# Ledger of designs, part 60: designed miniproteins, single chains, continued (2)

Each design is a single chain, and the fold is of that chain. pLDDT is the mean over its residues in the fold that is shown.

## One batch from the design tools (miniprotein)

Design m6070
Fold by ESMFold2-Fast:
Structure m6070 (fold): chain A 72 residues (1-72)
Amino acid sequence: SEAEELAREEIRRALEKGFSREVAIQLAAGVYAAAKIQELIARGEEVTDELIEEIEKESERLARELLEEILE
């Protein structure tokens, strides 16, 4: 997905700039969450607080998984 590709690019960019792994994860999670929320809004879907919380949890989990893939 576009959100996942943006998160991968953010991890690579953060690590190249010398940020820690944890900072890279947080930056990528933020980029992924923002992209997912924007996609839902663009599609005319209702974005509830509960949905935002679920997206934030998914975003951090995905960012950690993507970091492990990039470091391999």
Scores: mean pLDDT 84

Design m6071
Fold by ESMFold2-Fast:
Structure m6071 (fold): chain A 61 residues (1-61)
Amino acid sequence: SAAEAAARGLAGMRRDGSLATAKAAAWELHKVGAITEEAARAALDAPTAEEAIAHVERGVA
């Protein structure tokens, strides 16, 4: 499900902790319909991994 895909992506982002990984994962989650495009765009514009992850959490479809 979209929620399961988002949960696995978020777990990976939190484990890795890098901003680049969080941004890449956010865009992939949007491509598979797990998060909204708005959330993915916000994550790509985020200055920190913590903020990128927070945008993904709020945008789960």
Scores: mean pLDDT 83

Design m6072
Fold by ESMFold2-Fast:
Structure m6072 (fold): chain A 113 residues (1-113)
Amino acid sequence: QKKFIHFTELYAKQYLDEPWSQVVIDAARGEESSDPSLKELSKLLHVKALAYLGYEVNDVSITTIFKYRAGAGSSDPKVLAKAFVLEVNDILKDNNFDPVKTARVLRANIRDA
């Protein structure tokens, strides 16, 4: 858990610009965004982060939950953190960095898992 948060901070700062890097970091820590417009997004990203942490706890690859190639099969916190950040970056890009549209996609992905 501490390692996952640490690597999420490193990868979020590397791959995401603010405010998105901070939203992802807050989500990994289980904290809500201080920006009211990003609060729902940070809550949904926290649920997604908990799902990634479930791979570490179970030591089992569950490729059917997440369609991302890089992290689904690994219990390594560094690999899981990178996969989480890259998945979030892809969803943000696909939705033109709209927090409302991104939150809808995340909610759908969580329900379908």
Scores: mean pLDDT 71

Design m6073
Fold by ESMFold2-Fast:
Structure m6073 (fold): chain A 96 residues (1-96)
Amino acid sequence: SPEELYKEAGKVKNPLEQLKLFKEAIDEVLAQPASTWTPLKERSLLLDIKSVYNFFKGLENKETVDLLKEIIDRVLASPKVSPETKQRLEELKKEI
C-alpha cells in the first residue's frame, strides 16, 4: 500500500541515522594528522557540534541523547583539541 511505502521512506531519514552520519564525519576529522590541525578547523568543529546539539536538544529519544554525549566525549578525549574548546564542550554536555 502507499502508506507502507511512505513508512519505509520515513525510516531512511530519521534523526538518529542523521546523527550517526554526523558521528562518522567527526571521527574522520579527529583521525586527520596533527600536522593538518589548525585553530580555524577546531573552531569549525566546535560550531558544527553546537549546531547539531541545538537541532537535537529538544528530542526526548534516549538513543539520540546517548549518541550526542558519545560524540562530545570523543572530541573531549582527543589530544588535538585545545583546553579552551574542551571547556566549552564540557559546558555543553552539562546541558544534556
Scores: mean pLDDT 73

Design m6074
Fold by ESMFold2-Fast:
Structure m6074 (fold): chain A 93 residues (1-93)
Amino acid sequence: MAAAEEAERKKLLEEIEEIAKEAEKLIKEILELDDSEETVKKIREELKELYETLAKLREKEARNEVTLEDLKEVAEKLKEAKKKLEELLKELK
């Protein structure tokens, strides 16, 4: 069990890192099309829930209490944020 959970944790961390990099690329593309304060504010609002989830994860990490469920939640919020960023990019085209 412990070895299988460790493998699942590593896979989730890798997936999180990959999605985060994709989201960063989308933010750069959006800002290249429109770098106005309004667009920056929209990006911040769309990412608010993700930032709150990451803040909770950091708090748990400090206590060595990060679970697989916490990592799955972060992956889910990253996927949601990526979709919202893709929609915003389409709106600016």
Scores: mean pLDDT 80

Design m6075
Fold by ESMFold2-Fast:
Order: sequence, then structure tokens, then C-alpha cells
Structure m6075 (fold): chain A 68 residues (1-68)
Amino acid sequence: MNISVSVPNESESDVIAVIEAAGGRVLRNNGFGGYIIAEVPDDTDLAALEAQIKAKGGGPIEVGKVYG
């Protein structure tokens, strides 16, 4: 599934590492509006992933949203 996360520039590398550790991949990271678009496995525990992202300074997960 595709997810979108709001991320401050200083937290970007940490949030990407959390997404990749969950088996995800970053699809877009253009700095526009401070969003990362990533694909994660459909069986991903989104609540656990969101908690880890927030711990690194990221925002909530939005499923199926693509900004472009």
C-alpha cells in the first residue's frame, strides 16, 4: 500500500530508515510540503509504524494519498 508522511527536513533520514526497516521503500521525497511518499507491504502494522515515525519527529500516516 502507498502511504504519505509529513516530515521535517532534520528528521527525514531517520523516518526513511524506519520505513525501510518495516520493508517499505520511498517512492517520492521531493521536499515539497515536507512529504515522503512510500510503498509498504499490505500486511504492515500501520499503528506500530506510525508510532515509530512520530518518535523520530514525523507526522501521522495517510494511506493512499499521493501529492504531485
Scores: mean pLDDT 74

Design m6076
Fold by ESMFold2-Fast:
Structure m6076 (fold): chain A 78 residues (1-78)
Amino acid sequence: MREELLRLLREMTTATFPEQLELVREMMRLAGEPQEEIDETVEALARDYTEEQIREEARKVLEAERRRREAIENGTFE
């Protein structure tokens, strides 16, 4: 599951806005979110976010995951 989520996040950094919204749906389904919650989240993102903002959030999540893995491997918590 984690590797699939990271793959979807990477795809989100290069995807178009409609593709980004579908990637969010897939990620939430993999996380076990109910359909109603997925629909509400995607509608909110479509209303309030731009392609660049979603892309930037995906980059932040990917960077946080990279730092987490480095912290585990190197014994640091940055």
Scores: mean pLDDT 77

Design m6077
Fold by ESMFold2-Fast:
Structure m6077 (fold): chain A 72 residues (1-72)
Amino acid sequence: MTVKVPPELIPEVALKSANAALKAGATEVVVRQLDADTLEVEITAPDEEKLEKAKKEVEKVLEEARKRAEEE
């Protein structure tokens, strides 16, 4: 998936997204910075249920980062 985040938060969002997905049952997470404010997150999981759970956990991290950006 591709997500837009403030450049200042990219390292934190990348790390938290990877950790959240792995804890949710993903077997591999690849994070790439495509642009100054754009991250690509690729998630691999052993089944669809764990993939969906990992995506939801990543979305929670992204929403929290978005809220923090608005506060700063």
Scores: mean pLDDT 78

Design m6078
Fold by ESMFold2-Fast:
Structure m6078 (fold): chain A 81 residues (1-81)
Amino acid sequence: LTPEQEAEVRVALAEIRVAVAKLTYQRHGPAALPELIAVLREAIAELEELQKKYPDNKTIHDALERFRAELAEAEAQLAAA
């Protein structure tokens, strides 16, 4: 794998971690929101570092946009609880 392809694999792993946290939230409800928020924040931080190295990589860009939107939604749900 090239370093950029390794970065795309890291995006895929972050997507899996977020998906698992979202599944936990769907199964267990509001008690799982803090964990989902934590996983999303960690994933965003990792992808922001990758975006600095590969600013034109669409896979990184699209994942960051999605995770940021999902974080905003999760934070709003936590505030409403």
Scores: mean pLDDT 88

Design m6079
Fold by ESMFold2-Fast:
Structure m6079 (fold): chain A 98 residues (1-98)
Amino acid sequence: MEMTEEQRKELIEALKRLRKEVSFEELLAETRRILASTTLDEAEARAAIAFLRALIELGLISLEEAIALLEILLESASPAARALLEAEIERLRAELAA
């Protein structure tokens, strides 16, 4: 996703604040609620994977938290999106096991 440097900085700071104010369990519940009325396509799955990888690299989420979020995305995924999300979950699980 393309955004300005200012927007990117504001998003990062907002996410850091959110991590202090909202429990991960609350974030998971809210994510599931939002996705309950949608179907994730292949392009959206690729974008979500790229975004979560960036959050891991920035230290904003753990590998375990990323896996949990990907599993919620999987609940609302099209068949093509499902294959991409399952592959990413397997990759992150292998990374945790190493």
Scores: mean pLDDT 76

Design m6080
Fold by ESMFold2-Fast:
Structure m6080 (fold): chain A 113 residues (1-113)
Amino acid sequence: SPLLEEMRRLADEMIKAAEAGDYDAFIDHLERFARVAIQAYEEGLDPEELKALIDEVIDRLEKISKNKTPEQQKLIDEAILFLESLKKMLIDYKLPVEKVREHLDELFARLKA
């Protein structure tokens, strides 16, 4: 799937930004990853493939978080919590995508403030 490939690319760029301490780029790539994930879900991507990719990203972020400052750990922990919530909203609860987008807009307004 072209969307799955784009999500993998955005995940790699997000991890690289976090490792480099570029948290503005990290937040931008996280937002783009989430928006592509919602689009992929809308277009009928297998929920299990989507879940597996989100779980992979969470695992990678948890490993990075252990070697960061408390302020950076807090931001990464908020990103992990968001990805867990995104997974639950789309896959477990099957919320309307417009409701998922509302939650996403609220989170990124807070993260960019």
Scores: mean pLDDT 85

Design m6081
Fold by ESMFold2-Fast:
Structure m6081 (fold): chain A 82 residues (1-82)
Amino acid sequence: GMSEIEKLLKELQALYQQIVAAFRAGDLAAAEAHLAQLEATYAKLKELLSKQENPPMEILLEAEIILGLALIQLGVLKLILG
């Protein structure tokens, strides 16, 4: 239910912070691993939202922003490292 959706959003937020930490450390392997986990968590969140009669669109928007920022972080890190 909603508690599962809220838990997944918190997991996305935590994974994003791990990606930011990996970016600051220049650790591409860690950033890629955390992004893969974030993409899997996002897919699960989106699936749960699709099963809701009245899905909270603000949660979907926040999740999409987190994913977008994570992809930008990884892209920039790859450019910096070669």
Scores: mean pLDDT 86

Design m6082
Fold by ESMFold2-Fast:
Structure m6082 (fold): chain A 84 residues (1-84)
Amino acid sequence: SPMTLEQVNEFLARLRAAVEAGGGSLTREQAEALLREFQAENPNMSDELVEQMLRMLESLDPERLTLAQVDELIAVVDAAATPP
């Protein structure tokens, strides 16, 4: 099943907090671990969805994920979620 907007927002908030705790950046390995942990808490998330999210994270930066990149993702999700 597709991820709900609430689940997307919860994951992005967790990712942002982890980036801040990591001094403004997170390794891809750490970001993947967070996504897997989030999937374990939300077992309705399909493996296909997790793979798509991992590909998205890799497309941002294969080495490190920055606060600016996470904030950009949050902005894109917020724009898509704005009702007409």
Scores: mean pLDDT 74

Design m6083
Fold by ESMFold2-Fast:
Structure m6083 (fold): chain A 101 residues (1-101)
Amino acid sequence: SELLAEIDELIKEVDKLLKETDDPLIKITLKLIKELLKLAKEALRQGRYDLARELLREAKEIIEEVKKLIGDKSLESILKLIGLTLRAIGLILDAERELES
């Protein structure tokens, strides 16, 4: 599956970013993205292809925003990271609810 390969590649990218950062808020956000990508794999396993694509798209967007904030120690960067963390949590909760139905 091309979609499965894309999810696995993003998990590898997240794992690489986790090794390259000491920022605890970035680490929390990246760990949440990794959980979101695991839910995308579960959606694929259940044949929920549209859900898997949506979760992959959302994870890609959050990763790109996190990358822009690496090394920025401003209060604005911290507030943006908190927003991305909350977005990831919301997506995880929504995906878990959909997969339990």
Scores: mean pLDDT 88

Design m6084
Fold by ESMFold2-Fast:
Structure m6084 (fold): chain A 75 residues (1-75)
Amino acid sequence: MKTDELIKQAEEFVEQAERALREGKVDEALRYIDKAASLINEALKTARKEGNEEAYQKALEIDRRLGELVRRLLS
């Protein structure tokens, strides 16, 4: 399902952002965060339209991880 692919890609970018942040590569981490945010926003929108509660909850979990990364960058 396309929504699951969007979720998987967003998760991969979150993992890349986490890695870049650990290496002190803030600009690289911000680029991955931006990519992940775009994908997860589309996944949330698509899951809602499809009534796919499981996919929606998975997307929310990744969105929360993304929010934690943003908070770390702003701290």
Scores: mean pLDDT 84

Design m6085
Fold by ESMFold2-Fast:
Structure m6085 (fold): chain A 63 residues (1-63)
Amino acid sequence: TFKVGDIVRAKRDVPMIGKRPVILKKGDKVEVLKVYPDGTALVKSLETGEVGLVSTADLEKVE
């Protein structure tokens, strides 16, 4: 389970749904901005600063 402010990483290359097609690369770190009840999260890429929606199933916590 993720919460707002968590720093997590992409488990695989993941398309971010936003204003333009952006791919998070496997291992890219993102900040969770919002978690939706459907298992989707609004995230900000720490690499590019781009914001978009991704499935929480494609994310994992950084350890």
Scores: mean pLDDT 78

Design m6086
Fold by ESMFold2-Fast:
Structure m6086 (fold): chain A 93 residues (1-93)
Amino acid sequence: DEKERNELGLELYRQAVESDDVKKQIVLLSATGAAGASEATRGILLSMALKGIPVVTTDPRVLEIQELVDAGDLAKAQALYDEEAARLEAKMA
């Protein structure tokens, strides 16, 4: 069950990251949440924050990326995203 949730989560996460469609990203975020795919849900929130899409969250790294994007510090936002994305993808592998 956990492996199946992680495999589904990773696929939905990848689709969200590769998409510029805000509505598609929201649908995929909802789908990962409903599936209990916590790592994938977090990954989608990080990706949305990096893309400047407003998100409501208590995750300190998602908030930090959002603040950096809002401040125009895109290089630091990308670096934090890359670090967190690598960790999440490793957990879902």
Scores: mean pLDDT 81

Design m6087
Fold by ESMFold2-Fast:
Structure m6087 (fold): chain A 57 residues (1-57)
Amino acid sequence: GPPLTPEQEAILDRAMEEAGLTDPAVRQRIRDLLALSPDLTEEQIRQVVENTKARLA
């Protein structure tokens, strides 16, 4: 799919920082998951970050 917009990347940066996720491989995994959706809202980005955090704990 198309790459994330700069606004979506900024939302992802903040959500990952708030979640304490610093691993670049984790960020890439989240990007891959987000690329499957045509309608990326801030809520959806935050939900994917939280779901990823839960799976890594």
Scores: mean pLDDT 78

Design m6088
Fold by ESMFold2-Fast:
Structure m6088 (fold): chain A 89 residues (1-89)
Amino acid sequence: ELEPFIKEAAERLARFQEMLDAARAARDGATAAMLEKPIELLSAIVNKDYEKALEMLEEHIKKVKENGGKLTDQEEYEKLIELLKKKLE
């Protein structure tokens, strides 16, 4: 089910938007830039734009793996991708 992910995404989106507004008010361009893609992904999930959410999530995973990095919450991302793919059938 996507409902738990959507609820968590909505809560994270609210917090990240507050952080983005604070960063912009402080002219902290680095923090603002770091928050833009997470906010875009969370907004796609909350708005049920599953195709965009899936594309962004797969691109993020690919980029992290190509750069030799480790994903925080990799198992959570894999479950979300599977659920998004099922919704797009």
Scores: mean pLDDT 76

Design m6089
Fold by ESMFold2-Fast:
Structure m6089 (fold): chain A 75 residues (1-75)
Amino acid sequence: SEADLRREQTVGVAEIMMAVTRLHFQRHPDWSMDQQIAAFDQQYDRFLSRAPAQDHPDLRAVGDQARAEMVARLS
């Protein structure tokens, strides 16, 4: 379906976000877990602010999952 194709494209964006997050961890190993989470949230918010409003629900679903996976790895 159209929604399934859009979701597959959104997964690609989530993979880029995860790669950026990994690079961030490598560059800031001295940051606390809270600081790393805050930095991710700031970048995530900036990414969403540049996306079309109609795409926000799909982007949030995938982005929220990526955030949860990041938090689990820092815990």
Scores: mean pLDDT 69

Design m6090
Fold by ESMFold2-Fast:
Structure m6090 (fold): chain A 71 residues (1-71)
Amino acid sequence: NDLEKAREAWEVFVKLAEEALKKGHYDTAEGLLETGRDLLVHAAVAAGDLELVKEVSEEYDKLMKKLEKAK
C-alpha cells in the first residue's frame, strides 16, 4: 500500500532528522523533514485523504518550529 509505505518513510525521515539535529546538522534535518513530508502529502493527495494532508502539514510545522528554536 503506497500510503502505508509513505507513512513508514515519514517516520524514518523524522528519526533521521532528530539524529541530524542532535549533531547540529540543521540544514540536513530540515531537508529530511521536507522530503518525508512531500512523500506522505503526495500519497495522501493521491488517496484523497484531505485530513491526512492537514495532519502531516501541522506535524511538519511543529517540527520545523522546534528545529528553528534549536538553532
Scores: mean pLDDT 83

Design m6091
Fold by ESMFold2-Fast:
Structure m6091 (fold): chain A 65 residues (1-65)
Amino acid sequence: DIDRAVFELGVAVLAKSLGVEVELREEDGKIVVTIHAEDPEKGEEAAKLILELAKKVGLEVEVRF
């Protein structure tokens, strides 16, 4: 699925740029993104950008910390 590939690549780029770590998992047809951030502000920024990307590609995504 091209939309999923674009999303996963985008998440990887965002994580590297913000200095956070992310884990992606598929649960019940939903993509779950777990964010590990030493700086809570960077974690929140990553979550916002990831959810915005998900909305643009039309994927159901849940973010966890």
Scores: mean pLDDT 83

Design m6092
Fold by ESMFold2-Fast:
Structure m6092 (fold): chain A 80 residues (1-80)
Amino acid sequence: SHMEELQRRIAELQKKKDELVKKYNDIGKKLTELREAARAAGYDPELVEKVRSTLDEAVKIGKQIRKLEAEIRRLRAELA
């Protein structure tokens, strides 16, 4: 019972992590495109702000991924 519950939790957290990693990679592509657009437009303030907000979003998602990885590692350690 307890081992099955741990395995289910790990699987759910892994799925959440995989979804966030995909989102993180998509944001990375958007960030690259926005940076190139900002340079081409002579660092237009609106595009610079979009780069900043996209960077902030990436940082937040990166923190969520790291928290999930830490929790997965902790739960896996319980499967001794």
Scores: mean pLDDT 88

Design m6093
Fold by ESMFold2-Fast:
Structure m6093 (fold): chain A 78 residues (1-78)
Amino acid sequence: ETITRVQTLTLTEERLATLRRDAAALQAELASLGWTDAKVTVTVTGELAPGDRATLTVTVELKDGKIVAVSVTLERAA
């Protein structure tokens, strides 16, 4: 079971910092709910700088109705 959401955005240093903070906060929240096996990762693919157009992909993997992975990927928009 996989849920994927894709959005194109203009990358800023603030957005990237916020994404990384939010990922860490989500990991802690999932652990506090007892979902300690859930992994939250943020991956930046290639060299991205502030001002670049980036594709943000958020993928949530579920197994037996529980979140097992959340992957946030930023890559240069084609």
Scores: mean pLDDT 76

Design m6094
Fold by ESMFold2-Fast:
Structure m6094 (fold): chain A 74 residues (1-74)
Amino acid sequence: SEKEKERLAAVHYTAAAILLTGLDLEGRISPEEARRLFEEVKERIEQAYKEAKSVDELNKKITEIIDEALERAR
């Protein structure tokens, strides 16, 4: 249980860092817009965590969520 929560926290942090850094470096959206998008991504990741039965499945779902968010940021 605790290790699963720790794993989720690490995944959230990594996904957030990648998303924010990528968007900022590309200049695609403002920092404020990136923060809003990050919050939406966090909620989707939390849902993916509840549904995923393995770390591999969770990682696939998170990658898809991030890719969709980047497309939406256009």
Scores: mean pLDDT 67

Design m6095
Fold by ESMFold2-Fast:
Structure m6095 (fold): chain A 58 residues (1-58)
Amino acid sequence: DTEEELKERAEKLKDIFEYWLKTAHPSFKELLDEAERALKLYDEGKYKEVLEIFQRPL
């Protein structure tokens, strides 16, 4: 995939992760940790790694 395609897909996943951070109870620490990690990877431009996190939901 091109960087542009990976970025578009990662942006959609970022929206989902931001939703988790806003709505998840603090007891869902594992979910929150994964969401924060994905957002950090997105900010670093590591879009492929963001997609890999999403593909392994618990």
Scores: mean pLDDT 71

Design m6096
Fold by ESMFold2-Fast:
Structure m6096 (fold): chain A 89 residues (1-89)
Amino acid sequence: SAAVQKHRAQVLAAVDRALQRLVDQGLISPAQAAQLRQAIAEALAAAIARTGRPLSDDEIEAIVRDVTLDLTHDPRLTDDFVAAFRAER
């Protein structure tokens, strides 16, 4: 639906701003930011397809956290990214 597409776009815009903050701080490279962005976008799309609804804030944050930790194996970077993501929402 249009509402689900708008919700997804708003979440990804917040992800993009949080990733740019980490790049600007020198914590990740632009290439790493692009990889994280793609993986999070895919995980969000899969979760939305499975549920058929906009995701809750807790569901979105869990996806961002789990995908980041899985790809980076870095709990500190994961916590920094989740904190930045919360600030951009």
Scores: mean pLDDT 87

Design m6097
Fold by ESMFold2-Fast:
Structure m6097 (fold): chain A 68 residues (1-68)
Amino acid sequence: SSKDQAVTAIKRAEDSVRTLTDLGADPSVISSLTGMVNDAKTALDNGDYDRARDLATRAHNLGNDTVL
């Protein structure tokens, strides 16, 4: 379901933020990505599963692109 896809995307984004935090990434980058994950969770709570998935996917991709 769209909800399950959104939940999975959020978990991936949270894992990316955790990994970057553990590696000592820039606090401003961590703050930005954490904000996107929180926005994705808010969208999920509001039933906007497409937005939740999009925001979480963007957070995951930006985390990977920023620290590669």
Scores: mean pLDDT 83

Design m6098
Fold by ESMFold2-Fast:
Structure m6098 (fold): chain A 77 residues (1-77)
Amino acid sequence: MKELEEKLKKLEEKITELKELIKKKYGDSEFALQMIQYLDDLLQFAKKNIPTLPEEEALKILETTLKLLDETKKFIE
C-alpha cells in the first residue's frame, strides 16, 4: 500500500514537472496543449485504475510509466 501510494505521488510530481517544462519550451502552442491534456488524462487514468490491479502488476506498470516519463523529459530537454 505505502509503496504504491509513494509511486503514485511520484507520478503526479513528474507529470507536474513535465507539464511546466512543456509550457516553458512550447508555450501555448497546439502541441503543448495536446501534450498537457494527454499527461492529465494519463494521471487520472492511473489514479482510477492502478489501485484496482494486483499490487505486483500495479507496481510494474507504475515503474514502466515513470521510466517513460523520464525518457520523455530527456526528449523535451
Scores: mean pLDDT 81

Design m6099
Fold by ESMFold2-Fast:
Structure m6099 (fold): chain A 72 residues (1-72)
Amino acid sequence: SLVSDEAIDKVFSLYDLDGDGTITLEELKAYFEQFGEVTDEQVKEWLAALDRDGDGTITREELRAWLEEFYS
């Protein structure tokens, strides 16, 4: 599956230094920018879909659900 726990673990290992199971929207944006061209508009749309609670953080479960929806 493209939505592997291993890929999600890698993202959180880079940015979730405290092991609290969350990362910030800015950290996620920085990660995706490493893979190529992402526009500010695309990032805003992605972050709005991911940050359903509006708290500025993303859990592993939220990221997984979004990736499954996006790549399904």
Scores: mean pLDDT 67

Design m6100
Fold by ESMFold2-Fast:
Structure m6100 (fold): chain A 65 residues (1-65)
Amino acid sequence: MDPIAFQTALNELDPGETGTVAAAALKARMAELGAPFTADDQAAVDAHTTDGVLDYRALIAANSR
C-alpha cells in the first residue's frame, strides 16, 4: 500500500481522527490518488473491516512490527 496516498485518504475521509473509515470510500479514494489496492492490500483491509467500516488503527498496528 502507498503510505502517502493512504495517509492522504485518511485525512480527507476521517479529519476528526476517529480511527474508522468506510472501507468502500477508502478503496475509491486510493484508486483516485493513483494508488489502487493490490490483492494483499484488499485482504488486509477486509481483515479489519466490520459491516463496511474499517478500523484503520488496528490495521496500522498490525503492520508496525
Scores: mean pLDDT 80

Design m6101
Fold by ESMFold2-Fast:
Structure m6101 (fold): chain A 62 residues (1-62)
Amino acid sequence: GADFEKGLANAKEKVAEVAKKEFGAEPEIKVEIKGDTITITATTESGTGVLVGPVSSLLNFV
């Protein structure tokens, strides 16, 4: 639903912001869903940041 999409967008933005501060480069964001687990990966030339949690945790980002 709309809350899932908003939570996902906000989580992606948060992961990207953290990766920019940590690595000093614009990250590429990838999302993977395996069962009830979501993995958001921010990859830069200098390193990778990963957020992992249950899909329901995305509602915390709405």
Scores: mean pLDDT 78

Design m6102
Fold by ESMFold2-Fast:
Structure m6102 (fold): chain A 96 residues (1-96)
Amino acid sequence: SMTEEAKKRAEEALKEAEERLKELERQYNDFKSDPSKAEAAKVLEEAAKEVREAVEAGRRYLEQGTLEDYEKAYSAAQLALAVARSAKSKAEELVK
């Protein structure tokens, strides 16, 4: 059904977003103790918070069990992925 397909897409996208969040958190932990990487660490910290909030919102939508909520969960996951990609790119540029 369309509802089952929407649920699977949302679950897959949220799982991807959770993996990107773990990558941001690992990179933040690597950078946070180096004063030369302070600006990059701040970017990663702020992004990790935003990604976490988006993932949590997406997970709450998944629990509601409607097609509309699954589409909202997918949108939340896509926002999280976009934030994570942007932050990683910016942090990498700042440490060059």
Scores: mean pLDDT 90

Design m6103
Fold by ESMFold2-Fast:
Structure m6103 (fold): chain A 99 residues (1-99)
Amino acid sequence: PQSVVDAARLGIEYGRRIARESRTPEEELELINEVRDEIDERIKDPKERAAARGMASLTWHALRGLLSEEEVREELERLAKTFNLSPEEVEELYALILE
């Protein structure tokens, strides 16, 4: 990724992959571990890595129905404060999470 927001977008793609490809809690845990390892290999910047991991987690929780749309927005706003994302970037990422 070229920036924190690019890392966040990549994280959303990984979160979608976990939601799409896992069928059981055991498969989900395996995919979460694989995604974490892949993020660590691909993203060397600690802040970008943390953004990708956070967004992956948020996205798969949202897609599994473990968070309401309101809770997704609250968590995204918390991540935005941590990573200095603009309001426009937050709205873009929110739309990407919910499709």
Scores: mean pLDDT 83

Design m6104
Fold by ESMFold2-Fast:
Structure m6104 (fold): chain A 93 residues (1-93)
Amino acid sequence: SSRDVPALVAEAAAHLAAARAAATSPLGKQAVDYAGLGLEYLRRGDLEAARAAVEQARKLLDEAVAKGEISPEEAAHLRAAIDALEAALRARE
């Protein structure tokens, strides 16, 4: 379910894989890398490091979108991954 942390982690991983495969710009790749780092910290239970990485991924995604350096499909997958990671972090509060 969308509120189940394991399901949210699986959802984030799937969307990150799609975004990574599509990423061509340095900003898009960096945003995917920070979202991936957030997922790894979340898996390890390092919630503070996970929040910081996910926040940085969100900022980089917003910058890539503003600069036109990310496709709408890449942005949709990366946004879905970040949203799932943020939901998983909230469920662990």
Scores: mean pLDDT 86

